# Designed miniproteins, single chains, continued (3), part 67

Each design is a single chain, and the fold is of that chain. pLDDT is the mean over its residues in the fold that is shown.

## One batch from the design tools (miniprotein)

Design m10311
Fold by ESMFold2-Fast:
Structure m10311 (fold): chain A 64 residues (1-64)
Amino acid sequence: GPAAEEAIALIKASTALTDRQKAAAIAAIRSRNPVLLRAALHELQRLGEDAIAAAIARAIEELE
């Protein structure tokens, strides 16, 4: 949904995340698995990426 697309765009635009961290977070979002999305959310919060974490939280809320 729109929040998942926003989260992916923010991850791709980040200058603080490594390529590996970006790939892992994008894979979690694309999986549509709430467990993997929550794991990604907690990791981005730990890294201080509050805007990306907020977008992932919205993507979780868009899952059915």
Scores: mean pLDDT 86

Design m10312
Fold by ESMFold2-Fast:
Structure m10312 (fold): chain A 89 residues (1-89)
Amino acid sequence: ATTAVAEVTAQIDGKTFDAYLSVASDGELVILNKENGEPLAQGKADYDEVLKALEEGATITLDVGSAVSRQVSQATITPKSPKVYHVEV
C-alpha cells in the first residue's frame, strides 16, 4: 500500500507535539512523536483529503484515538513543510 509521511505540528488533548503524520492509501492514519517515535494517535481519514492538506500547508482536524489521554479526541495538524514522502510497503 502507498503511504504518505509528513512532518507536522500536532495539537492533541491541549498539548503541542512535533510529530510525523503517516496516512496510508486505505485511510489508516498514525501520528508519531518526533522526539521518541512513539504513537501519539491513530485513526482513519480520507487519504486524498489529508494528502491535499499536507501539500497545500493547510491545517486539518482529524478524529483520532489518543494515546495522550487514552480516549477518542481530535488532532489539529499543521504541516511544517510542503515535503510529503511517499513510501510503498
Scores: mean pLDDT 82

Design m10313
Fold by ESMFold2-Fast:
Structure m10313 (fold): chain A 78 residues (1-78)
Amino acid sequence: MYLTEEEAQIVIDVLLYWKILGKKEISIDELVEAMKKRGLSEETAEAFKNYAKEKFPGKDKLTIEEAIELVKEMVEKS
């Protein structure tokens, strides 16, 4: 249900790539779509979205650093 270390590394690599391109913030929905495009299951992507909503209620965007920390927390819960 939460991220494996391999799945988390895929997500972190996407976030670091976006940071190199100059992105300061990402939409939760944008990241969910990127996860699906990289071959993560819809179930895993939805679990991330739900966890993000619980951790940051009322936010639709996260900083790259907030998203990386969220991904790390999801691995620790797996």
Scores: mean pLDDT 79

Design m10314
Fold by ESMFold2-Fast:
Structure m10314 (fold): chain A 63 residues (1-63)
Amino acid sequence: MKVLTSSKTGEEIELLDEGPIGTGRNLKDGSLVTLKKEDGVFNVTGGKHKGDSLPPSDDEKLK
């Protein structure tokens, strides 16, 4: 499960679809958001958090 944190609100969004236009779920309220991947960052383009940016989470702790 890949979770990104909004740089504007601090809310956690789970990636459900990682395509060029993806879908995320906000872990705080369960709302769905539309995401656009730009330069390794997912920008929220639709839903409650439109205009937020989701920088990549630190996911390198797998051993």
Scores: mean pLDDT 67

Design m10315
Fold by ESMFold2-Fast:
Structure m10315 (fold): chain A 87 residues (1-87)
Amino acid sequence: MLEELKKKIEELVKKLEELAEEKSLEAAKEALKVVGELLELLKEMWENTPEEKLEELRKYAKELGKRVMEILEKIKEYLEEIEKELE
């Protein structure tokens, strides 16, 4: 179960990276949906992880959060460029 959930998370992270490279408003909108899906999978991992392994899950979630934040910073940069063009 945990390995299958990790696989789904890695697939969503890859999709998020691909969306960040598209540099479009529609790609940014889809990226927000992918972040929502990642949070739901992380919640499912939390619910299926035994208490003695929660510290391992916390470490995984922290590293996942760093990766997602780096991708979101790239999305933020091109959204700021789009916003400036609309002014």
Scores: mean pLDDT 78

Design m10316
Fold by ESMFold2-Fast:
Structure m10316 (fold): chain A 88 residues (1-88)
Amino acid sequence: SAEEEEMKKRLELLKGMAAQAKALADENADLIPQDVRDAQLAKIDKLVAEVEEMVKNKAPKEEILKKAKEAQKAIGDFVLEIERARRA
C-alpha cells in the first residue's frame, strides 16, 4: 500500500541520518570520549532496529512515527554534541 511504501521510505531516510551521524562521529573521534561515542551509537542502532522491526511487522503508522521520532531525537542530540565539541 501507499502507507507501507511511505513507512519504508521514512525508514530509509532514518537509516541515512544514522549513517551520517556515525560518519561524523568517526571524523571527530579525537573530540568525543570513546565510551560516550559507543553508548550513543549503540542507542541509535537499537532505536533504528526497533523502527525497522515495526515497519517489517506492519505496526500501526502512529506507533512507527512515534518510535522514529525517538530515533531522530537521539541522532539529533548526538550530532549536536559532536558539533559543540568541534566548535570548542
Scores: mean pLDDT 87

Design m10317
Fold by ESMFold2-Fast:
Structure m10317 (fold): chain A 90 residues (1-90)
Amino acid sequence: MTEEEKKKLIEFGKEIGFLSIDDETLEKLPEEMKDKIVEMILTQVMLTVLNGSNPELQEKARKLLEELGLSEEDAKKYIEEVLKKLKEEG
């Protein structure tokens, strides 16, 4: 994932109200934690595409997935895998 793709994900996370952290604090986080935040936002993008109630945000999320080279089918598989892991760990 490129730096530009990471920035787009972070901006989307802020736009949907999922992320309420300022840029200065975000930059001070360890790289591993930044990567986890990006992964969490990517999960929210995928969930917005699949189950979004706001058409404008759903369209933005769909375009963002396309920019990342991911389809709605890829989003479904990703979410199913995340849910499977949560069930195996619980």
Scores: mean pLDDT 75

Design m10318
Fold by ESMFold2-Fast:
Structure m10318 (fold): chain A 92 residues (1-92)
Amino acid sequence: KEEERKKHLEKALELVDQAIERLKTNPKYKDLAEQLEKHRKALRENPEDEKVVQELSRLLGKAYRQAVADGDEETAKLLKEAMEHLAEYMKL
């Protein structure tokens, strides 16, 4: 149970890091990438804080919608998978 939660959290963080790298290549997403970096760090430091988890989840959803609208399929895929792993982490 705890081991499975940890794996989902680590997967979510890895996918968020990859998405941030891609977002940083476009100046349009500079602020969004910076917000994701801050909340990703907060989640790593306080992984049991539900507010921190919810704020990151909200930002991931916003980033996903923007990536889809802009036709960035690879970034959208990374964000969607990160959200799915974060949702599993929250349920376990």
Scores: mean pLDDT 83

Design m10319
Fold by ESMFold2-Fast:
Structure m10319 (fold): chain A 67 residues (1-67)
Amino acid sequence: MSIEELAKKIAEAAMQGKYGELSRLLDEAVKEGIISENDALKAFIFAQLFKDDYETVYNAIKKFLEK
């Protein structure tokens, strides 16, 4: 999965309140070596804080994942 695809799926899950799916997507990304466990934690927390703004969540998560 590309970083862009992952960021889109995370933002979509956050906007829909699907935190179980969000957690699963982040776990898969860590397992595939795309992101660290720390990046996954930051993305999860950020998605919860800014869940009402898709663009803000998407852009911030993409930046966390790209490092």
Scores: mean pLDDT 75

Design m10320
Fold by ESMFold2-Fast:
Structure m10320 (fold): chain A 97 residues (1-97)
Amino acid sequence: MDLEDFSRAAREAVERSPPDTRYSLHHFSRDRVLRVVTRTADGRVLSELELHRTDEPVTGTVVTPLDPEVARRTAELLRHYRRPPTERELRATLENE
């Protein structure tokens, strides 16, 4: 899945989330994947998007391996704007060390 597909899926997740949702970032040290989890204020998980590159089609999950620092910045953008980052913002994040 490409960055445009990720941005679209993230936008859909944000738009369908209740106003009191929280976003958290988890990363797997082995695979260096971005995991975006939406939760209610009481901590109940509502949805999870995992970003990890694969050759296999994945339903409901965006799979692109990311450096943990890039993943953290991406999650901060999602949290700050309460919207998915634009392709431009994602590219800028991915191009920074």
Scores: mean pLDDT 46

Design m10321
Fold by ESMFold2-Fast:
Structure m10321 (fold): chain A 98 residues (1-98)
Amino acid sequence: EELKKAEENFLKAKEMLDTSTDPEAIEQALKLAEEAYKVFKEKYPNSIKTAEAYYLIGKAYYKLGRYDEAIEAFQNALDVYPDLKEAKELLEEARKKK
């Protein structure tokens, strides 16, 4: 039940981050990704799902120009799942923006 809502929040956050440049929409996507992360971490702390939720949190911060928070979130994603290529790529880009 909670897991289904978390998956819906995750997918909505992903779509919003892929399609929007509006800061308010990106902030809403960040909140949805954080809600998904809380549920995934509780149920599956070492899963790819938890790493992907961290990645969406980092992507939202990156799009908001909040590069320190983005770097932290991407590092957390890679701590859970080191092979998450998208997190590695955006981590490098975020570091270049500093």
Scores: mean pLDDT 86

Design m10322
Fold by ESMFold2-Fast:
Structure m10322 (fold): chain A 76 residues (1-76)
Amino acid sequence: GPEPSEEELKEVAEILGVEEEEVRAVVEALRRLRENRDARAQALAQRLRDLLLADDEEGVLALLRELAEEQKRARK
């Protein structure tokens, strides 16, 4: 499926210094954005994936904050 494995979730959580549940929540948010299939959601999901693969911790955190703001706006 499009979601990371349990091992990948552990690896990302360890790299970012956060809990696995926090990573799982972000993955779920990205899945919901992908289901909407708009250009913004797709671009954000792709950029986050690229940063995770590049091990850019600071860049990942910046995008996660932007994603959280988008989720907050979508719920209003």
Scores: mean pLDDT 69

Design m10323
Fold by ESMFold2-Fast:
Structure m10323 (fold): chain A 117 residues (1-117)
Amino acid sequence: SIRDLVIEAFKLAGLSDEAAEAVADAVMRKLQELNSPLSSLNPNNEKINRLDAIQEIVYILKKVGIPQRKAAEVGVKLGLSLGVAMTVASSEPQDPELKAILDAVAEAAREVLKKFE
């Protein structure tokens, strides 16, 4: 599931099980609220591409303050090639509407993450 993928990603990024689950719940809630067809993390989308979802997760990891190198490493561990993971970790989404959606999701995740700092 997308929720399990988000939990795995944040755990690989160094979060505790409790923090990773709380962040994943916030991510899923914001994705449901926005219900955008542009995000591969939206579970209501008819075509969930796992690799596209992982790229979006790498961007969210970077935006919540995970170091760029660690975000890329998580992307590789989840299934991205090294080149794709490094490119995604060092850049922004080219679609400004997708960027706005992922930025909103990352902000919701960051607010929850602050409770574990």
Scores: mean pLDDT 84

Design m10324
Fold by ESMFold2-Fast:
Structure m10324 (fold): chain A 82 residues (1-82)
Amino acid sequence: AFEEAVRAMREAWSLLTPEQREKALKLFLQKASTLPVDASPVELLEAFREALIEAAKGLSPETRARVQELADRAIELAKESL
């Protein structure tokens, strides 16, 4: 289940351009810095999901929908595994 969550997240990441990936990483680091030091793996994945969706806003509607679908699926799978 967790390995499947990572796979879904990696697929979402692969749909981003190099520039959008850099944006996603910066947004993730900003979001993660506001979380408590004992934040769960699910909370970190939810922060990464938000960063991916925000970074994908510059892409086509079809690609944005796919990124959203994959990111949502990754969080669902991660919650089921923990």
Scores: mean pLDDT 81

Design m10325
Fold by ESMFold2-Fast:
Structure m10325 (fold): chain A 85 residues (1-85)
Amino acid sequence: DELRERIDRIIEEVKKDESLSEKQKEMIVHTLEVIRSTLDTVEDKEAVEEYLERIEKAKTPEELIREVIELDIYVGLEHIKKAVK
């Protein structure tokens, strides 16, 4: 799964990012691991690809955190939509 492999690469880059605090690294990695585990519930894989591209292009810690939060919100909303009967 290319999307999961991309998330794994982002997680490894986050772990090595000296501009992030240890607490920021832990929170970002945990968020990405949760997203990775729930990808099968998201129907629009193209939207996920667009969010991952933004994360990969982030040049600052603030930009990275913002893009990860946006992906987390998107995935969370998709789960809520599927839970509504």
Scores: mean pLDDT 83

Design m10326
Fold by ESMFold2-Fast:
Structure m10326 (fold): chain A 81 residues (1-81)
Amino acid sequence: ELSREEKLKMMEEAVNYAEQLYQKLVEENKLTPEEAQKLKEYINQMKTLLENFKKTGDENDFNQFLQLLQQIEDLLLAAHD
Protein backbone atom coordinates (compact mmCIF):
# COMPACT_ATOMS: atom_id res chain seq x y z
CA GLU A 1 0.00 0.00 0.00
CA LEU A 2 2.54 2.64 1.11
CA SER A 3 5.38 3.47 -1.30
CA ARG A 4 9.01 3.20 -0.16
CA GLU A 5 9.14 7.02 -0.05
CA GLU A 6 5.96 7.20 2.09
CA LYS A 7 7.31 4.52 4.47
CA LEU A 8 10.63 6.35 4.79
CA LYS A 9 8.84 9.65 5.54
CA MET A 10 6.63 7.97 8.16
CA MET A 11 9.66 6.36 9.82
CA GLU A 12 11.58 9.67 9.90
CA GLU A 13 8.56 11.53 11.35
CA ALA A 14 8.01 8.78 13.94
CA VAL A 15 11.66 8.94 15.10
CA ASN A 16 11.51 12.75 15.39
CA TYR A 17 8.23 12.59 17.31
CA ALA A 18 9.51 9.85 19.65
CA GLU A 19 12.65 11.88 20.44
CA GLN A 20 10.58 15.01 21.22
CA LEU A 21 8.15 13.01 23.35
CA TYR A 22 11.03 11.33 25.23
CA GLN A 23 12.58 14.72 26.06
CA LYS A 24 9.22 16.10 27.26
CA LEU A 25 8.38 13.07 29.42
CA VAL A 26 11.85 13.04 31.03
CA GLU A 27 11.68 16.80 31.75
CA GLU A 28 8.20 16.40 33.30
CA ASN A 29 9.34 13.40 35.43
CA LYS A 30 6.57 11.23 33.93
CA LEU A 31 8.80 8.16 33.42
CA THR A 32 10.64 5.98 35.92
CA PRO A 33 14.41 5.59 35.26
CA GLU A 34 13.73 2.08 33.89
CA GLU A 35 10.95 3.34 31.57
CA ALA A 36 13.14 6.25 30.36
CA GLN A 37 16.03 3.86 29.62
CA LYS A 38 13.71 1.40 27.80
CA LEU A 39 12.16 4.18 25.68
CA LYS A 40 15.66 5.44 24.75
CA GLU A 41 16.64 1.88 23.72
CA TYR A 42 13.53 1.60 21.52
CA ILE A 43 14.28 4.97 19.88
CA ASN A 44 17.87 3.86 19.16
CA GLN A 45 16.54 0.62 17.60
CA MET A 46 14.10 2.67 15.47
CA LYS A 47 17.04 4.78 14.20
CA THR A 48 18.98 1.62 13.26
CA LEU A 49 15.98 0.20 11.36
CA LEU A 50 15.45 3.55 9.59
CA GLU A 51 19.10 3.61 8.39
CA ASN A 52 18.81 -0.02 7.20
CA PHE A 53 15.55 0.77 5.35
CA LYS A 54 17.20 3.79 3.66
CA LYS A 55 19.90 1.43 2.31
CA THR A 56 17.85 -1.67 1.38
CA GLY A 57 14.11 -0.89 1.36
CA ASP A 58 13.66 -4.24 3.17
CA GLU A 59 10.04 -4.71 4.27
CA ASN A 60 11.27 -6.68 7.31
CA ASP A 61 12.97 -3.52 8.65
CA PHE A 62 9.72 -1.58 8.17
CA ASN A 63 7.70 -4.32 9.90
CA GLN A 64 10.16 -4.41 12.83
CA PHE A 65 9.85 -0.61 13.04
CA LEU A 66 6.04 -0.93 13.35
CA GLN A 67 6.56 -3.52 16.11
CA LEU A 68 8.80 -1.04 18.00
CA LEU A 69 6.11 1.65 17.68
CA GLN A 70 3.65 -0.78 19.30
CA GLN A 71 6.15 -1.49 22.12
CA ILE A 72 6.59 2.26 22.71
CA GLU A 73 2.79 2.71 22.79
CA ASP A 74 2.45 -0.15 25.31
CA LEU A 75 5.23 1.34 27.47
CA LEU A 76 3.65 4.82 27.47
CA LEU A 77 0.15 3.49 28.20
CA ALA A 78 1.52 1.54 31.18
CA ALA A 79 3.40 4.65 32.40
CA HIS A 80 0.41 7.02 32.01
CA ASP A 81 -2.54 4.80 32.98
Scores: mean pLDDT 83

Design m10327
Fold by ESMFold2-Fast:
Order: C-alpha cells, then structure tokens, then sequence
Structure m10327 (fold): chain A 70 residues (1-70)
C-alpha cells in the first residue's frame, strides 16, 4: 500500500506580513526502506516551495514519524 503524509503550514511573509499556506504531499511506497531517500525527496519539495527553516524541521519530523509507522 502507498501511504501519504499531507501537511499544511501557515507562514507569514516577512516583507508583506501576509499569511501564506504551504501544502506538501509526501508519498511513501511500502517497498521504500531508505529513510534517506524519503528525507531527500521532502527536502527537494521544501526547497521548491521556499519553505522556512521552521516548516522544514516540522516536515522532516513528520517524515520520521511516518517512516516509523511503516
């Protein structure tokens, strides 16, 4: 089975003060055993969405939790 981690974060733009929503979907195949590969995929997606260090830390923690449940 494929598991999905859906994450929503609200982040304030430091220049405009506007709240932006960052949404991420990380798909984990049950055959995927390489945690580093899952983390690398999450990092790439975070960089693409220009996530803050705080959002990045939260997502990586979420990937750890998801991996432990599989």
Amino acid sequence: MISELHLFFHERDPETGEIRTISLVIRVDQSETDKAKLIANAEKELARKRASPEVRQAVLSGVDLLFEKL
Scores: mean pLDDT 64

Design m10328
Fold by ESMFold2-Fast:
Formats: structure tokens, sequence, C-alpha cells
Structure m10328 (fold): chain A 82 residues (1-82)
């Protein structure tokens, strides 16, 4: 699953670089990659609460995405992190 693959990949990276890579994923032209990036950012925020505010802002922008699956993933992630 793309989320698990992203989390496994970012686990080998410094947290700041991992966060930047996940932020790039939520801006991908591929909606499936954007959904995976949102889910991975949610899990990252739980493990690194110091980045929670920054991640919440990224997720709030994702609720405006043109793809309904991306919007749903962002809304669900925001509800879980509130």
Amino acid sequence: MLKEEMLAWVATRPPEQALADLEAAVKSPNPEVRVAGIEALKEFAKKHPEYKERIMKVLEEATKDPDPEVRKAAEEALQELK
C-alpha cells in the first residue's frame, strides 16, 4: 500500500527531510499519491507532535483539492488529529 511504502521510506530519513518529502507527495499530480501522502502525514504528526501545527495546515489545504477522495482523506486525517 502506498502509505506503508512512504512511511517505510521516510523512516530512514531525518524528520525534517521526511516531512518535506511527504508535503511534496500531497502536491503530486497523481491523486492516489496525494491520498497516500495525507495518510502518511497523519501518522507522522502522531509520532512527531512538534510538526503537528504545520501538518494540520497542509491537511486543511488538501480539503480544497479537486479530487473527492483526496478531500475525504484530508477531512478524516484532520478529525483524527483534532
Scores: mean pLDDT 79

Design m10329
Fold by ESMFold2-Fast:
Structure m10329 (fold): chain A 95 residues (1-95)
Amino acid sequence: MLPSEEEINSALAEIVIGIAKKHDGLGEVVDKAYRYLTEEKGYPESLARIAVAAAVAEKLGDTNLAERLRQWGLELYGEDFEKAYEEAKKIIDEI
């Protein structure tokens, strides 16, 4: 059976985060963004993961993947996702 669109999007987010962890400094900034969104802002872990993955994809130049993940997050969480995404982008853009 083909995986669901949700399973595909989740796998793409994991792949993006995995790629970031192989770049010097990016893994630390990804962890910082994720902890900030979950621990300081109190967003759900799933929302924070999608927001961070979308911001990383944009930083790495994959604008199509970034938009795909951003639209998925907006469909699931609405305005809370947009706020989390902008915060994740600010943290990830520091490098």
Scores: mean pLDDT 79

Design m10330
Fold by ESMFold2-Fast:
Structure m10330 (fold): chain A 92 residues (1-92)
Amino acid sequence: TSSYIQQAQQYIDLAQQYIDNGNFNLAIYYLNQAIDYLRQADPSVQPLLDQAQSYIDLSQQYLQQGNYIQATDYLQQAIDLLQQAIDQIQSR
């Protein structure tokens, strides 16, 4: 439903702001919230959500190594997949 999609978009936007500010823990928190709302909106996008989660997990590994550039790249790829999930739900 549109309300779940709107909440997911707000969480994605917050995650992007926290990435830009270097607060990766809050960014990951809000991306996980977006994933939960998108799963509730439409379970057919689960493969995109699973791939986004994999990129979030990779970003956490790079953060533990102090590689913020690679961590940021993977978080951005996760955001792109979540935007694709929103587009797929809305294009029906």
Scores: mean pLDDT 89

Design m10331
Fold by ESMFold2-Fast:
Structure m10331 (fold): chain A 91 residues (1-91)
Amino acid sequence: SAVEELRRLEEEALERARAGAPVIEVLRELSEGFIELAKRAGLYDEEAAKKAAAEAVEVLKKNGRTEEENLEAARLMGEGGVAAEAILRAA
């Protein structure tokens, strides 16, 4: 199931983080994995994902948080989060 594949991606991300992979690299891979899963399931809303990413980045900027790594992490979490939520809601 898509939920089982999502869980596998989360476990792989946790293993990479434990092995010392950079957080931003792990987040990018996890986000891309969630988006690919949602696309294959016909659940991916690209406009919703882009909106969530933009809103997450804007919230950080409005609070004076302008570090590029933090902004990229927020964008990735926003996009990937929309994809993951769509998969979990459809289960």
Scores: mean pLDDT 86

Design m10332
Fold by ESMFold2-Fast:
Structure m10332 (fold): chain A 72 residues (1-72)
Amino acid sequence: EERREQLAAFLVSLGVDPETARRIAEVLVEKGASQDEISQLVVALANGKTVEEAARSVKDPELRQALLEAVA
């Protein structure tokens, strides 16, 4: 799926580990994350937050939980 691959590649460009980026991209696509939700996660990562901290900043409870489980 092109969206997962593109999103994973983008996360890697932000310094995220390739395996972690793949897991995050999969969750974001599977849960139907909005562009706003993806942008919020990206901004947190760009500001030096860890993946776990960035996931905690996600407003949607279901998406937040899935991301936290994926990076645990």
Scores: mean pLDDT 79

Design m10333
Fold by ESMFold2-Fast:
Structure m10333 (fold): chain A 58 residues (1-58)
Amino acid sequence: SASVLGGKLGEEAARRLGADDDGVTKGGAYGSILGGQGGIEGAIKGGRMGNEWGARAS
């Protein structure tokens, strides 16, 4: 689903930016929420924002 895709994109992107485990988890959660609300477009946006928020949370 778009939520799962957003979550995976958020986790992967946060991890690649060197976020710790907490940052990766937050990136996935934010990506999943936004992906669920916006379908495929939301999944892409969610992954991007999840990555940004996850990395900052670290």
Scores: mean pLDDT 65

Design m10334
Fold by ESMFold2-Fast:
Structure m10334 (fold): chain A 64 residues (1-64)
Amino acid sequence: DAVEAARAAARAERDALAAASLWEGAQTLKHFGVEALREALARAREAGDEVAVAALQRTLDLAS
């Protein structure tokens, strides 16, 4: 079924993008450090991702 194949492809793409995002985040921290964490925190707040907000805020508090 073409619809099921498309949904499977979309899931695989989303999973690949999530993995790439984690790698890019690690690279960004090497170059921008705390500034990158602050920007990520602002984006998480705009998205309403409370789990990401809590994790990023904790990381910033420990880095300060």
Scores: mean pLDDT 67

Design m10335
Fold by ESMFold2-Fast:
Structure m10335 (fold): chain A 97 residues (1-97)
Amino acid sequence: ALAEELEEARAYVAAHLRPLSAEERARVEEAARRLAELFRRADALANDPSASEEERAALVEEMRALHAEISTDPAEYELIQLRAAEELLAEAAEAAA
């Protein structure tokens, strides 16, 4: 399922993403890093029995705010999600080694 979703995202980006300037590429890379960091924090909180409901709610609001910021262009949004997912998968593979 995840592999299929990543292939679908790659196909969509390849078909629909316009050429990006260096500045636009830098913004996409920064957004992908921010998204990956939020997913890492979500995983950490899920595995922390001392984490409060307020801390979990705050993370959800940060994720919502980032999604609202980055979702204005569908192809750029897919690229950001793809880059974040690839980063997390690479970390998981390294941890498994």
Scores: mean pLDDT 81

Design m10336
Fold by ESMFold2-Fast:
Structure m10336 (fold): chain A 78 residues (1-78)
Amino acid sequence: MSDEEAVEKLKELLKEYPLHIETSEEGGFGGIVLVPKSEVEKVKEKIEKAFPEYEITYKEVPIAGTDKVFLGIKGKKK
């Protein structure tokens, strides 16, 4: 799978959420998804299962006063 194909696959997988995902100049892909706090673990599990050839890292930034999280995602090929 190319990084461009991975970006399109991730956009389709998470299309129910507000998101911005793109290829990374350092290789792989990166972006942000706005997710309800209760669904963060479900979203991570979906990504891990969909991209077994990628090492995925996450950064959670809770939005103060809300139940939502900006979930930063970075994927690099293993």
Scores: mean pLDDT 82

Design m10337
Fold by ESMFold2-Fast:
Structure m10337 (fold): chain A 67 residues (1-67)
Amino acid sequence: MDEQLQQQIDEILEEYAPLVEEAEKLPKEEATKRLREIANEIGEKLIELAKPVIEERGKPLGRLFPV
């Protein structure tokens, strides 16, 4: 479980690594704004990765706590 999540996290970070590098080439003000956007996107993807794990553990058989 952790290995699969770690692999997906690593893939997301690798995808955003070149975007971070591009952002660092921008003027300081633009770099700061772009890095915030990238951080926000990474955060959202991490939350999405956590959803299946939470659902598997916290909602057995999908019959309890319907969403």
Scores: mean pLDDT 69

Design m10338
Fold by ESMFold2-Fast:
Structure m10338 (fold): chain A 90 residues (1-90)
Amino acid sequence: SYEEKIKKIEELTKKAIEAIKNDDLEEAEKILEEFVEIVSEIDPETAEVIKELLKKALELYKQGKISKEELIEAVEEITKRAIDLIKKKA
């Protein structure tokens, strides 16, 4: 259901942030890929935008251009905007 998908992506956001805090970027990327897949089932256009934004944030962190705190803030902002957008289209 729609409600189950929203609950799942909210939980995935929390898990991705915890993985980043624990320096497990491989797990964080995997969780964020699952987040994008679920968003794509609801709104493919939003999913394409957030996929690019999340990829860019992770690349900037891996290149040492942003801090872990800035990466966490970026992931929180991107995922929150995605959830808010799909809730408006529901």
Scores: mean pLDDT 86

Design m10339
Fold by ESMFold2-Fast:
Structure m10339 (fold): chain A 137 residues (1-137)
Amino acid sequence: LEQRLEDLIRRARELVERASRLLEEAKRINASPRIIARIRLALEVASTALDVAEALRRKDFDSAAAILDEGIRRLQRFKKDYPELSEEIDEFIGGLERIRQAVLNKDEDAAVRELQRLLDMVERRLREAERELEAEK
């Protein structure tokens, strides 16, 4: 279990770094606001996943739940600012809600599985944003 959480934390950190670098590049080339928003969304979700995984490693389910509540609230605000991304945002909110349910049940194995699924979703959406960014160059 410790090893699975360590692997998950490492993966989440790599996605945060990748999204951060991609965001810097998108801003530097004055990419469309939509592409910048998509990258910012992926970064926000990856950062939330990292914080949740770190809380779970400490067996701090209360902190993990609080981080998820804040993450969901931030995504709901993001949806108001970028309604054109509603489908992607709803997909991420759904992922966070499933992790939250596992955390509230103190089901660490379920929480880790749902975090892995969320990171798969982040990686897929970042690859889509990378392709769109390359098309704007």
Scores: mean pLDDT 89

Design m10340
Fold by ESMFold2-Fast:
Structure m10340 (fold): chain A 66 residues (1-66)
Amino acid sequence: MDAEIAAVAARAGLAPQGVRAVVDMIKRGELEPETAVRLIAQALVDSGRADEEEARRLAREVVALA
């Protein structure tokens, strides 16, 4: 899990602790997976890190860790 979180975080340009927090929230039922995808993808687009397609792909990779 930790190596997978680090790898996804590196690809998305996110902090590993942030990715872990999102994964833990989804596992606890505090955050719906589709809501997490939307929020992460929007943040990546707004930061200029990725276009809409790539941002959604990276966001789904984060959510798939849950």
Scores: mean pLDDT 81

Design m10341
Fold by ESMFold2-Fast:
Structure m10341 (fold): chain A 79 residues (1-79)
Amino acid sequence: SAAEEEKKKEEEEKQLFDKQEAIVRARLNKRKDLTPEEKERILKTFREQWLLSQRIIKEKDHTNEKIEELRKEIEAEIG
């Protein structure tokens, strides 16, 4: 069903994000030159950007199709 496929895709995206966050956190924790506040700020921004990206992807799906059409027209003009 569409709902199950959407759930699987969402779960895969979550797993990818979790893996990326874990890598970032591990690297930040090994850097003693960075303050704990900077580390938390980076992780918070990373998480917020991911959530925003999920929303933007859906909103830009149609826009990307229009951009691709324009790219083809420009490519035809410039070679």
Scores: mean pLDDT 74

Design m10342
Fold by ESMFold2-Fast:
Structure m10342 (fold): chain A 62 residues (1-62)
Amino acid sequence: PTPEQIEEDTWVALALIHAAVAKLSGDKEEAIEWLKRFADRAEAEGHTPAAEVARQALEELK
């Protein structure tokens, strides 16, 4: 794999980990804010697939 592919796969993995942690969190409002910040950061860094994973998790937490 290319370095770019490894980076993208890593960001998607981080999005999945963030989603899992948020779902296990006892503070729903903090979890939503945490995931939103991650999604915004992923998008700003050009990692759209990771941002989409985080956004789907946000919809599940609403």
Scores: mean pLDDT 80

Design m10343
Fold by ESMFold2-Fast:
Structure m10343 (fold): chain A 88 residues (1-88)
Amino acid sequence: SHMEELRKQIEELKEEIRALLREMGVDDDTIEAFMKMIDNLLKRMSLEEQKAFLETIKELLERNKDQEPAYVLLLLSMEIADALVRIG
């Protein structure tokens, strides 16, 4: 079904985001902390909104993969904050 396809895509996007953060030199404890923040945010979204948000995060990480890890985490924090404001 469309819903099962979305769930699969969401799980794949989460793993791709974890892989990108590791590739950029972010430590596992920090990755886990950010993924928990993302998971808490996703619980307040539809599956379509979850996919769109995770695609936005993935694109942001890919565009900034050669930047310093601290700067990438700042950009990620800003995306999370923007999404929190938009959800209310």
Scores: mean pLDDT 88

Design m10344
Fold by ESMFold2-Fast:
Structure m10344 (fold): chain A 83 residues (1-83)
Amino acid sequence: SREALIARAEAFIAELQAELARAQAQGNTFLTRQLQRLLAQAQALLARIRAASDAELPALALELEILEGIRLIVLGVARLTEE
């Protein structure tokens, strides 16, 4: 449902905001920049989900899954670089 997709996107945004605050506090410039970009993309996607027709929701759900996947890659790269 749209409500479930909005809730998922909002949870993802909250997670990114928490991770961004942590990265900024640690002075991790790479992770800060990547998380800022992801946060902006996630916020734009949430706005699109809220405005979308029901027919558009499956495609937007896939876009959210892609952003969730990119987050995992970014965190993985950051871990490898910081070790």
Scores: mean pLDDT 87

